Designed miniproteins, single chains. Designs and how they scored, part 30

Each design is a single chain, and the fold is of that chain. pLDDT is the mean over its residues in the fold that is shown.

## One batch from the design tools (miniprotein)

Design m1016
Fold by ESMFold2-Fast:
Structure m1016 (fold): chain A 74 residues (1-74)
Amino acid sequence: SAGEAEAGARGDAVGPETIAKVAADLLYQKGIITKEQAEEFRKKAAKDPKKARELVTAIHLEDFDEVKRIIEEL
């Protein structure tokens, strides 16, 4: 089945798709974006996991200006 490639994680226990999903779900739960926007965001964020990580950090810090900037860049 597609998805069992965790054998390559050197201290990065979380793959790009997982980070993107966490970021999208968190944005939706906080009411920052709609469910449809969260689905599209997840696809874009999976292509840029560094920005997805920065977004999760910004949400955790409640830095909504940074959150909006990162979403606009994706």
Scores: mean pLDDT 74

Design m1017
Fold by ESMFold2-Fast:
Structure m1017 (fold): chain A 89 residues (1-89)
Amino acid sequence: SMSVDELVDWLLSQGMDSLADLVLELDPDRSGVVTEEQVIEVLLSRGLSEEDARGLWASLDPDRNGVITTQDFLDYADFLLQRKEELER
């Protein structure tokens, strides 16, 4: 299974354009809300294992509500990008 750092690197390797495509796959109706099962399904389709996909979900939904906003997902990706840039300084 991937470590958190490997999951972060994988997510960043998708690129910002690919992350936008992921958001469209997660929320095609633009409801602004996505469920755990939708996120897991999309991550599995992008080559993640079920274990690693669920690990990433746990980082996005620490309150265990079973849902997140598409904006929360994008904010998380931006946070990881900023952190990677800071570490490369």
Scores: mean pLDDT 69

Design m1018
Fold by ESMFold2-Fast:
Structure m1018 (fold): chain A 84 residues (1-84)
Amino acid sequence: SLSVGEKNRLLIAAKDLGFINDSDFDRLSKLSPKEIIKELSNRGVSISDLKVIAQKAEIDVGKLLKVYIDAETEEGISLIKKAV
């Protein structure tokens, strides 16, 4: 859903805001946008934090939040399937 340029700006913004370090940046640069957002969420990055990241990264907030919702929905479905 995010372009390569948007993904790179997302990671730079997350690093500048202290959510990830240089080692995280290198690893996450190889992942999809949904996998990146899932890891940020697992690190305690809130919806309010994602809005700040989107603004700093010059990414449409609604577009980034859609990636977040898609990632959370897929994780929830996966957990339900594993539980049954």
Scores: mean pLDDT 80

Design m1019
Fold by ESMFold2-Fast:
Structure m1019 (fold): chain A 114 residues (1-114)
Amino acid sequence: MKITEESSIDEIIEVLKEMLKELEEALKNNKKIKPKSKNPLSEEELVKKIQEAADLIVLGLNTPDKKKRLELLKKAAILVDEIYNRLPEDVSKHLLEALILLIKQLIKELEKLK
């Protein structure tokens, strides 16, 4: 996994953009994502982790303190990085679309914190 708590906003955005490109290409071409992990997430675990990342983004956006907001968005980005690296081979299209939307939202909100 490439994103850490020490990662700069620009470094996080770059990694998220690379993920987004690969995921959008897989969705467009109906291509199976090759497992990157020996311990892939189950569909139930994937749904729960996507929801957790979304909740962290919502909590961050509702946090008036800019430093705390950045911490929450970084936690969401780290979780997205884990999800991406542990995607199962047969990830459903709707979960792939949900992950793509989540990544787009993270990029948008992190860009505002530059």
Scores: mean pLDDT 84

Design m1020
Fold by ESMFold2-Fast:
Structure m1020 (fold): chain A 84 residues (1-84)
Amino acid sequence: AALAELEARAEALVAEARPEAEALLAANLPAEEQQAFLKEVLRRMWLELGLSPDVIDAYVADPLDPAARAAMEADVARLLEAAR
């Protein structure tokens, strides 16, 4: 099933990012650098999963913006629908 393939790809991306996340935690970077790194990792993962770059960029810039969040939710729903 396409959904199972998408979930497997997401799990593979998490496994790929795990050493970077562990290194980030071990390095005890300043909070601003940790936030910037996590945003970049999430952006990269979402792009590889097939979400729209403009929607990701808007959400990453302000994740508390209701409009950016709604656009992200809609794009995730589109991706999940396509994977059915």
Scores: mean pLDDT 72

Design m1021
Fold by ESMFold2-Fast:
Structure m1021 (fold): chain A 79 residues (1-79)
Amino acid sequence: MKPPPKQATVAGKDDPEGVYKKALEKLKDPDLEHLSVGLVYSTDEQKEKAERVIEKLKEEAKKKGKEFSFNIVEHRPRP
């Protein structure tokens, strides 16, 4: 069996700055191959902040030669 690539997931709701800091810590790991980030927002302002965090993290991952995936999801009440 091949060992699975080292992956990290960072997620948060209405805390794009906290998610950014945690993701930057993960990107400092030289063994990390894939960073996945999930951001949930409740307002348009939080959505804008989430998008900015994703852009910054995409650039940082590219500088370190790591794969980056993300999703940004609007918080909706359950039906």
Scores: mean pLDDT 79

Design m1022
Fold by ESMFold2-Fast:
Structure m1022 (fold): chain A 59 residues (1-59)
Amino acid sequence: DVTSLLTDEQREALLEFVKKNPNPTLEEMAELKARLGLDSLTPEELREIANVLYLEEEK
């Protein structure tokens, strides 16, 4: 599970972000990526992880 690559703090921040903006742009993901220190991930990869977290939270 790709979400296991995130720390609890990073996962909470990403989930909070996507709850406020369920359709984040790649530019918003790039900003969040920089803020969380996730330099190894692309903005597209982070957005996919955010989508997975949002779906898991809803269930």
Scores: mean pLDDT 75

Design m1023
Fold by ESMFold2-Fast:
Structure m1023 (fold): chain A 56 residues (1-56)
Amino acid sequence: SLEKQIQQVQASIDTLQYLLANSSEYSPEVVAALQELLEQKQAELAALQEQLRKAK
């Protein structure tokens, strides 16, 4: 369901934000990759939320 997909994407975003909060433990290349992935997951979340809104 859309709700389950939203929960999975939110969990991924939470994990990425946690990792980025400890960014000093990672190389700049890894930090950049995590930031790009976070942006992608945030966009995916927004799209799923819009789909859920239109379904009502």
Scores: mean pLDDT 84

Design m1024
Fold by ESMFold2-Fast:
Structure m1024 (fold): chain A 95 residues (1-95)
Amino acid sequence: SDDHIAALKEKLKTLSPLQLVMAASVYAMKAYIDLKYNASKDHLKATISELQAMVEVIKQHLADNPDLPDSVKKELQNARSVLEDLIKKLEEKLE
């Protein structure tokens, strides 16, 4: 639901950069499980929405924190790229 995604975004915004990278790893693992075990279309749509929320928060965090160490920025950008690739694969499963 829209309320669920809004609540998720607010929670993710409270995380430190490293906590956000760890959270992205957990959501990536969930997405890999959904892909492997042929999750229902409704479940795949829910996972896509959660991954999209994570990508949005990572993008905003990078924009709001230009003075982060380059190593941390690279880890956030790598996490974003993994999640965006998984979103594409999940969307392909819906078609």
Scores: mean pLDDT 87

Design m1025
Fold by ESMFold2-Fast:
Structure m1025 (fold): chain A 63 residues (1-63)
Amino acid sequence: GNAEAGERAGTALAAAGGSKELAERVGQAGIDGRMSEEEALAVARAGASGDKEAAERLAQEAL
């Protein structure tokens, strides 16, 4: 669900070297339903590929 997608997105963003504060906001937005599963998966994919800048940009656009 949205909560799990947000948690994965936040974890991937942090692992890529992204902002911890932004990663926490992504996780919380997933739990609250403020970020869609599709948006969270896009952030997670960018983070998993090591593209910190893309992951942070996608996260900010979704929030």
Scores: mean pLDDT 82

Design m1026
Fold by ESMFold2-Fast:
Order: sequence, then C-alpha cells, then structure tokens
Structure m1026 (fold): chain A 76 residues (1-76)
Amino acid sequence: SARNQELAAALRERGELILEEARATGDPEAERAAEEAKAKLLELADAVEANASPEEIAKKQAEAEEAFRRTVEALA
C-alpha cells in the first residue's frame, strides 16, 4: 500500500540520519553501532513494504529498537 511505502521510506531516512549523526561525532564505535541500526531499520522497512506478518514486523521492530538503543549508548 502507499502507506506502507511511505512508512518504509521514513524508516530508511531515519537510518541515514542516525548514521550521519554518528559520523559527525568522529567516534568509530558510535559509527559502527549506527551502521548496525541502519541495517536493522532497512530490514524493518523491507518487511513493512513486503506486507510481512505482524509477528515478523514486530520482531524486526524489536531488533531495530535494540540496535538504536546501542547507538544512543555509544553516543553518550
């Protein structure tokens, strides 16, 4: 659906912004964490765009949230 395509695009953009922010710090650990967070957000975006099951989307969302948490910790 158009809504799922829009959400997927927003998730991909969020991944790019997180990586850009981490790179701006010059911290290799923050950049590495952000690269993982971007990868998980891309996996979530692909699942949303493919109309995956609610269980699969919830799993990918949890993985993306955990990777994001690690990025926030690395940026602290």
Scores: mean pLDDT 86

Design m1027
Fold by ESMFold2-Fast:
Structure m1027 (fold): chain A 100 residues (1-100)
Amino acid sequence: SAIEKFVEELRKLAEEALERALAGKPLSGAEIRERLEKIAQDNGFDTTDPRVEAIITSASLEIQRLLEDLLAGKISEEEAREKLERLIENVKKELEKVAA
């Protein structure tokens, strides 16, 4: 389904974002948002729909904050992975509500 493809691409983005942060070359918040908008568009989600826009905005900000906390030493890599998995599950549930 479109949701399953979105979730798979989001999982890949989350792993890349984590790996880049740990390598000292983090993705910016703008880059994370741009990639999420592309994932949504590539999977047939209308990025001009306020519900889809809200999901992308919330996910982008949460990923950015999580990576900032990781780089500041406020959370461990294991905690970052657990938080990313919860974020992915929440995004899946919100997309299911949009029925896109």
Scores: mean pLDDT 87

Design m1028
Fold by ESMFold2-Fast:
Structure m1028 (fold): chain A 100 residues (1-100)
Amino acid sequence: SVLDQFLKLVEEFEDLFVRAYLRGLLSEEEKAEILEAIKKMKEAYDEAVKRGESEQEIVEKMYPYFKKALELGLKAAEKRGDEELAKRLREIEKQVEELA
C-alpha cells in the first residue's frame, strides 16, 4: 500500500537519524528540530486515521513534516561532508515525493 511504503521510508530515515546522532553528526539543536518535525508528522498521522482519511490523504498530511525532517538531516549531512548519508537522504526524498 502507499501508506506502508511511506512508513517504511520513515523507518529508514529514523534509523539513519539515530546512527547520525550516535556518530556526533547532529548538534542538540539539530536533533531537537528533527524530533519536533517527526512528532508533528506522527500527530498528523493519528489525526488523519481518527478522521477515517484514505491512505493517500494520510500520506499527504504527513509529507510536509517528513520533508522538513529530511531537509534538516540533509543540511546536517552536507555541513559535515557525509556524502553517503546525504545520498541516502536524497534517495528517500525522491521516493517519498513519488508517493505524495
Scores: mean pLDDT 88

Design m1029
Fold by ESMFold2-Fast:
Structure m1029 (fold): chain A 71 residues (1-71)
Amino acid sequence: LSPVEEAIVEALRNGEAERRIDGEVPHVLRVRLTPDGKVVVTYEFPDGYEVGFSATEEVLKKHLESKGVEL
């Protein structure tokens, strides 16, 4: 699994996840569940720039299960 997919798995199990990604472009990855059944992923960069996306828990669970993850 990619670091993003691992963080999504952690958030699906525990409600939220945060990872500090080191490398060429260091950033903080945050994943949280919403009460309406969405998963929100946010990438926070050192210059304060943020990008993210949201998807339904159902779509992400299906994707992760297709990669052999048990949820």
Scores: mean pLDDT 80

Design m1030
Fold by ESMFold2-Fast:
Structure m1030 (fold): chain A 91 residues (1-91)
Amino acid sequence: MSLEELEKRDKEILEEAKKKAEELVSKLSEEEQKKLAEESKAKVEELTAELSKLSIEEAEAFASTEEGQKKLEELAYALSMYLIAKEALEK
């Protein structure tokens, strides 16, 4: 899989994750949003620490696997949930 194909996939995953996160966060109370932000932040830190151990070439190879795709989707969703919940709490 080419870098350009991975970049296109990453963009689609991020856009879908952001839409899902925004819909979910809008249905939550302020307390639920705070809890979600905290849980999502912890998950982002855990997944980022795991992925940061990979070189760029290893990350590309991993992203082309089914397991890697699931991890990237999980990271994109957790990151989107954290950012959207944090923004909602600031306003």
Scores: mean pLDDT 74

Design m1031
Fold by ESMFold2-Fast:
Structure m1031 (fold): chain A 55 residues (1-55)
Amino acid sequence: MERQRSVLTPDEAVRLGRGWAEGARYAGTVPEEVDLEAFNPGQRLLWETALRELA
């Protein structure tokens, strides 16, 4: 990839999604910094996949 956006990388987004899913089992909270509206389609797919795998 060239220089697209200095937001969350797909790998970072997946890692945050996993952390959120694990944390939600206790507190029922979600990382508000992870905004799906800001994700590109590839990043959304990876994050959705990670959350689905943890469900």
Scores: mean pLDDT 53

Design m1032
Fold by ESMFold2-Fast:
Structure m1032 (fold): chain A 88 residues (1-88)
Amino acid sequence: SIEGVELGSSRAVKPEEVLKALKELAKLEKEYAILAKGPLSDEEIEKITEEEIAKLEKADLSDLGEAELEAIRKAIELLKEKIKELEE
């Protein structure tokens, strides 16, 4: 385990939290696209989502802070609302 690593006094957010939020967003975008029955096939949507998640896992997210995490969380909330509208 990496213990004693300080992110610095200017950082409130861990890169792992940003990665988790981005992965959740990508999964919700997949769900929304499938439910919306847009121009892309379910197989194309799945491939795009897998490629997006793979890019996120390789990305250096250490430069992303609280503002970026808040924006991602807001996008997740809005997307969940859109999914709910399609289900109801």
Scores: mean pLDDT 73

Design m1033
Fold by ESMFold2-Fast:
Structure m1033 (fold): chain A 111 residues (1-111)
Amino acid sequence: SDMIKKYKKAIDNLDKLNTKIVDIMRKARADPSLAQQLAKEFIKIGEKIADILGKLHPGLAKRVKDIIDSMIDSLNSSKSNDELISVMLKGGDQISFLVHQAKTMLKLEID
């Protein structure tokens, strides 16, 4: 069914993007000097997650957008690299949780 194919593709794309969020968090823990570069990448990947979720579940997409907005606000303020990393790690954990919830929901629709 076209719906099953779309949901499987969405699950695969969400998994790949979540893996990138986890990699960003790992790099942030390893090297605080990368904080601004990683924050920009985090925003970019988060926006892609929000776009995919926006077509499937507007409420989950809004929650991801709120996390991205917090990262944007932090990047636009005079925060230290350690403070940017703290926002990114908290936001990354929240995005991973929301992606897991979305994948679980989509899997129930195709089972």
Scores: mean pLDDT 89

Design m1034
Fold by ESMFold2-Fast:
Structure m1034 (fold): chain A 67 residues (1-67)
Amino acid sequence: VEKASREQAEELKELLEKEGIKKSVEEAKRMLDNYAKYLKLSPEEVLKLIKEKGVEEVERMALRSVL
């Protein structure tokens, strides 16, 4: 599975901040890597999905894939 770059982690941090969620770049990278793993997508595809559906919906999708 492809791991998120620092630039991709920073992009997720900005998307989270727009929704009122404060995370470090390291925390955002961990979140992005987990979403990519659970959804079986690349980090780039996860970022695209978040831009399209929002972080809350993507988190629900990832949790459904694990639970």
Scores: mean pLDDT 80

Design m1035
Fold by ESMFold2-Fast:
Structure m1035 (fold): chain A 101 residues (1-101)
Amino acid sequence: NEEFVEKLVEEFKEEGKVQKVKDLLEKALAGDKEAQREVAVLIIGSATQYKDEEVARWAQSYMLLDLGKENSAGVKGTEEDAKKFEEFVRELLKKLKEVLK
């Protein structure tokens, strides 16, 4: 998923959103559930656009496990995929911090 991370970083640079996305990722990793949802939706959209089905699956699992444990009649995420999404978010945050130096 390194190529997908690089494409996201370049997109955020071109759109002038690096700082805004960095702040959103930091809030999500700090446990802000609204930020976690916004990050998952953002990454699902971009992963669908760039056809990264694996990252899209991780983001969906993360969203379902955090938001859908009470509302997920018939829909299941995996804890493994949710953890992989959190690792992906940490790596993306690291790259965005490097851009802002």
Scores: mean pLDDT 76

Design m1036
Fold by ESMFold2-Fast:
Structure m1036 (fold): chain A 82 residues (1-82)
Amino acid sequence: TTGTLTFSSGLVLPVTQVSANTFYAKNEYFELTITLDDATKTATIIFNTTNQSVTGTYTKTGNTITITLDESPESTITITLN
């Protein structure tokens, strides 16, 4: 399944769902893997080019997943699946 990943800043990336809880997105600026933990409602974002990670909490409504970052709660990442 494919979709769109949108940062609250307005940056938009193509996204591919690679498993039930794992998403992959890449452009010229970022290559990242997002893993969701349904039990805790947490998200882990791994930046594959730097091997750095950030965490957040997520909500899911239909085909839309909204992640709020722990370090920057004013910043969100939204995944919309087709």
Scores: mean pLDDT 80

Design m1037
Fold by ESMFold2-Fast:
Structure m1037 (fold): chain A 76 residues (1-76)
Amino acid sequence: MSRGEIVARILLQEIEENKGSEEAKRAAREAVRYAEQGRGKDAGRHAVEALRLLHEDLGIEGDLEKIEAQVLAAFE
């Protein structure tokens, strides 16, 4: 598996375990799908969307830029 695919799968598991929204789960599933297809740009975009939705579901506020950049870098 690529690093991006691993990150996307971990994110999906995290959302499922924390009862995240269906929108967050959908974004994470899309990230996994695109990563499996070698479409890193599309996978990264959906992974960042899933991360943002998860943080919204958990009520986390503030700058996510560093974490988003690290997630995006996993997909190139």
Scores: mean pLDDT 77

Design m1038
Fold by ESMFold2-Fast:
Structure m1038 (fold): chain A 87 residues (1-87)
Amino acid sequence: MMERLEEARRKAREDLERILGVSVGELRRRVGPTRTQALLDVLANYHLGFPKSSVLWALDRLRRAAEREGDAAAVEAVDKLKEWVKK
C-alpha cells in the first residue's frame, strides 16, 4: 500500500509538471504550497485508481476556492488539469 502511494505521488508530480509546463517549485511560488499540495494529492488519487468523476469533483472544489480567493493562476492550473483528466 505505501509503495503504491509513493509511486502515485511521483507520477502526480511528473504529470502536473508536464501538463502545466512548470516545475512544482515554480507552481508553489505562483499559487502557494497548500494549493500546490492539494493539486498533487488529487492527481495522486487519480493514479491510485479513483474514478475520473471523483477527481474532477475535487478539481472543481479547488477551482471554486481559487476563484473566491482571486487566484487566477490557480484557476488556470485547475482548468488545464481538468481538461487532461477528461481525456
Scores: mean pLDDT 84

Design m1039
Fold by ESMFold2-Fast:
Structure m1039 (fold): chain A 78 residues (1-78)
Amino acid sequence: MEDELFAEAARKFHEAVLRTGRTGEAQRYVQEAIEEAKGLSPQEALEKAREYMKKADTPGEEGLRNAAKAVGYALAAR
């Protein structure tokens, strides 16, 4: 289940980076989520990843931010 969530988040993240060309911004959002997750349990981090995943289909920068944060929280939960 964790691997499935991470794989889907990574796919949406890759698509959003390709669509927007904002690799540096995307990397910053991933790092922000990892820092935010330091105060959370692994289970809380996974729930955050799921919430951001639901919003990853939003177009433009909002979708990029949400996809990147989903990846960051999923990584922090491992």
Scores: mean pLDDT 79

Design m1040
Fold by ESMFold2-Fast:
Structure m1040 (fold): chain A 87 residues (1-87)
Amino acid sequence: MSPYQQIQTHIDGSGDVIDFARNLRDRGDNQGAITTAQQTIRNLQQVRDQIIQQTNQGQISSSQGNSLLSRIDDQIRRAQDIIDRAR
């Protein structure tokens, strides 16, 4: 797979984990939801750094990098909302 496709797959997987964290919160497992969402935010921040590095190295276009960063920022906001609502 290309670097772009590899990162997309990772972001898609993180989206599934966020949906799982939301499900935990909805079922009353607030601590499980917070822990899962916090871990996902840390993982997404690492992927964000990888996107920036790969874009700077020309492995991903600026357009592709910006698209992926937008998706990361959206997922971090969703994960943060889960934490805020589970407290």
Scores: mean pLDDT 87

Design m1041
Fold by ESMFold2-Fast:
Structure m1041 (fold): chain A 99 residues (1-99)
Amino acid sequence: MTEEERERRIAELKQKLEEAKKKNDPIGVAFLEAEIYIVRGEFEKAEKIAKALKDMDVPDEVKARAYYLLSKIYEKRGDTENAEQYRKEAEELLKKEGV
């Protein structure tokens, strides 16, 4: 990914983040902040947000999104085994809730 592509992606995510804040969507805000950290290579910060989201009392759809985020973080770190495990956990949650 080029620096220009990275800057454009961060700008798009920041715009979505401001929209989520205006809608009083704290879960959407947290996901967007984590995605920005992933694009910036700040994987430890992104992981903390994703782990907090999956441990919250939220619908299985939201937990599945958090597990997909963890899978993406671990894949970018080169940890394929943990990335695949988190992806499977997300898929199992979506199968049970029908979303």
Scores: mean pLDDT 82

Design m1042
Fold by ESMFold2-Fast:
Structure m1042 (fold): chain A 60 residues (1-60)
Amino acid sequence: MTEEELYELAKEAIKEALARGFSRGTAINVATEKLLEKYPSLTRDEAHRIAVKALEELEK
């Protein structure tokens, strides 16, 4: 898996959650769970950090 693939998956999950009216914190949690579902070799901490960075990139 590439880092780009991880960020793209996280960004899409965050966009969908925000579009449904969820908070930024909930959007991060949704992205974290989707990352772990597709890439179970990731730790929860790694997936969460990727989700946080993806949200930060989407804000600009």
Scores: mean pLDDT 82

Design m1043
Fold by ESMFold2-Fast:
Structure m1043 (fold): chain A 66 residues (1-66)
Amino acid sequence: MKEYKVILRDAEGNLVWEGTVKAKDVDEAVDKALPYVPPGTTVTVEVRDKNGNLLERVLLTGPPLP
């Protein structure tokens, strides 16, 4: 597995969550970030390699509010 740095930001650019994940690829790293997305919120997920290179930037929406 490779090590990726994952950063979640809200629509205003505020840090929601930041951490390092071990994953096979970028898609798995994004999937591992999904539990950190607040319900009813859309966040920007930024995935970087160990050297700080941006690999992917995607929007994730958390589960609907109950």
Scores: mean pLDDT 80

Design m1044
Fold by ESMFold2-Fast:
Structure m1044 (fold): chain A 84 residues (1-84)
Amino acid sequence: SAEALREELLRRAEENGGFIPGEEAAALIRAYLTRQGGPEGAAALAEAVLDVARRNGGRLDLEEAREAAEAAGVVAEATRAALA
């Protein structure tokens, strides 16, 4: 679920001094969205997350990780609606 993704991203960021590597966050988001049936949306959001990370030294802070998880939830909802 999007909540489980959010919890995992925040847990990893907290374990790493308040930051999660952008590549790690992008991989988790891609895996989540691919399971929701949206590999195209998964690739697009993963690239957006990597872009945010590039502006912040290759990592996301807790707020950026939360925002990325929320965006993944929105993409998952849109993917399910398109497949229905």
Scores: mean pLDDT 81

Design m1045
Fold by ESMFold2-Fast:
Structure m1045 (fold): chain A 61 residues (1-61)
Amino acid sequence: MMSAEEAAKAAREAALAGDGKKADAIVTRSANQGADEETVKAAGEAAREGAREAKKRGIKL
């Protein structure tokens, strides 16, 4: 199981690469594996930040 930091990094990297579906899958997987609420929230916020950065750089999602 990923730590909160690992899950957040993975979700952010997927979102930054323009793969929103993969970022969503990482968040959902964390929740399904019984990760604590803070881990799931951290992954979700990291995915959102990655998506904003991707849009700022002109990457189409």
Scores: mean pLDDT 73

Design m1046
Fold by ESMFold2-Fast:
Structure m1046 (fold): chain A 75 residues (1-75)
Amino acid sequence: SPREELIAQAEAQLTGLLDFLKSRAADDPEGVARGLRTLRRLAAEFHRTLEVSEETKARWDALLEEAERAVRAAA
């Protein structure tokens, strides 16, 4: 469905942005921290707007938490 395609696209974009932020953690910790806060806010908005399943929501939350841990380890 068009909604499922949008959800898949949003997840792919989230994953790419999180990988980018992880790669920048040592060089720009303040920028990365701002980026993570922005992505967490946008993920919450997408969860609401796209009516994502609880499984998809949990997967996105896990991706964000993993990225936050990786960034803290690199700092």
Scores: mean pLDDT 81

Design m1047
Fold by ESMFold2-Fast:
Structure m1047 (fold): chain A 60 residues (1-60)
Amino acid sequence: MLSPLEQEIERQVDWLIEQMKTLSKEQREKLLQQYLDNMRGENVPESMLEKAKKRLSDVV
């Protein structure tokens, strides 16, 4: 049911969450901000940004 783009973003978010588990709180916050800024620069739809932000924020 997910579009190919949504599937790709979900995979990227899953990978980032695994990386974040080994990082400090400050490093998790920095990585979250960097990822969101990159997605905004690539014109990803706001609904996908909010979903990614929510999932990543759960591990910060």
Scores: mean pLDDT 78

Design m1048
Fold by ESMFold2-Fast:
Formats: C-alpha cells, structure tokens, sequence
Structure m1048 (fold): chain A 88 residues (1-88)
C-alpha cells in the first residue's frame, strides 16, 4: 500500500506547514490541535486503517476550514478522497 503511505505523507506535510504557520502567529492552541491530527494520521497510516485515515483527514479538513484555512482544508479533503479510492 505504497500509495496510501504517500498520501499520508502528503497529508502530514500539509498539517506540518499549517502548524508552523500557527506557531509563527502565536496560535499555540491551533498548533496543538494540528499536532493531534498529525499523530492520528500517522498512527492510522502505520496500522493500515484506510477507512480511519480517510475519516481523520475529512475531520481535520473540516476543523481547518472552521479555522479559516481553506487551502489546507481543500488539500486534506482531496487526500481523503484519494484514500477512499484505494478502499473501493
């Protein structure tokens, strides 16, 4: 499942970029939430739980959209769709 691992790596990169931006703005609460999503994504990918991974990516996208980060949210939603295609 190299494709799922690559998709998870791309999601982790997007979350890391968003976290770094949050820290630069002094938003420690947002940075902590993004760390929690990154840990969940990494764990689910390691376990091979593709359904859980897709759900976590959708949840993270909705959270980021609620925080005003439309670009990262769109990226994570696209990656969730790619994971769902691997299950079908």
Amino acid sequence: MLEAEITAAMALMALAVARQAALKEGNEELARALDEYAERVARLAEEGDLRGLAEALREAAEFLESQGDEETAATLRRLAEQVEELIA
Scores: mean pLDDT 86

Design m1049
Fold by ESMFold2-Fast:
Structure m1049 (fold): chain A 68 residues (1-68)
Amino acid sequence: DDQQRLQQRNRALALLGRWSVTGDFPTDGHRDLVNFMRDNMTKNGVPNDQLVNDVTDRVLDLLRQQQR
């Protein structure tokens, strides 16, 4: 479902933005992901679909890890 994936992408980007603004990182993985996105945006400008999808999947992985 394209709409479900769009919602996942939007949620992942919103979470990254919140972590970046607050500086409250639950794990080193959260900080590393925020830095990875920031570095890519600094070097390449606006993130492309491939980068956004990769970041979305990594955010979902972090959320799954926090569930245990």
Scores: mean pLDDT 73

Design m1050
Fold by ESMFold2-Fast:
Structure m1050 (fold): chain A 81 residues (1-81)
Amino acid sequence: SALEEMEARLEELKAEYEKKIAAAKTEDELNAILSEATRELNELYEEGLRQGVPEEEAFALVQRTLAELLDAVAAKKAEIA
């Protein structure tokens, strides 16, 4: 289904960005990674809507993924500081 496809793509994106966050050495790198992740999340949201994922479901999935990436960035910033 379109929902299952969106969930799989978000899990793949999360895994990719968690690796990038873990590898980051500076706060500037973390900010750049977060900006890129936010752009790709917005693109996946729009694609999900085009493929027929209900807006409420698509929003919830993207919001959950973004929250988890924000937590990872915050933890990494604390580690670097």
Scores: mean pLDDT 89

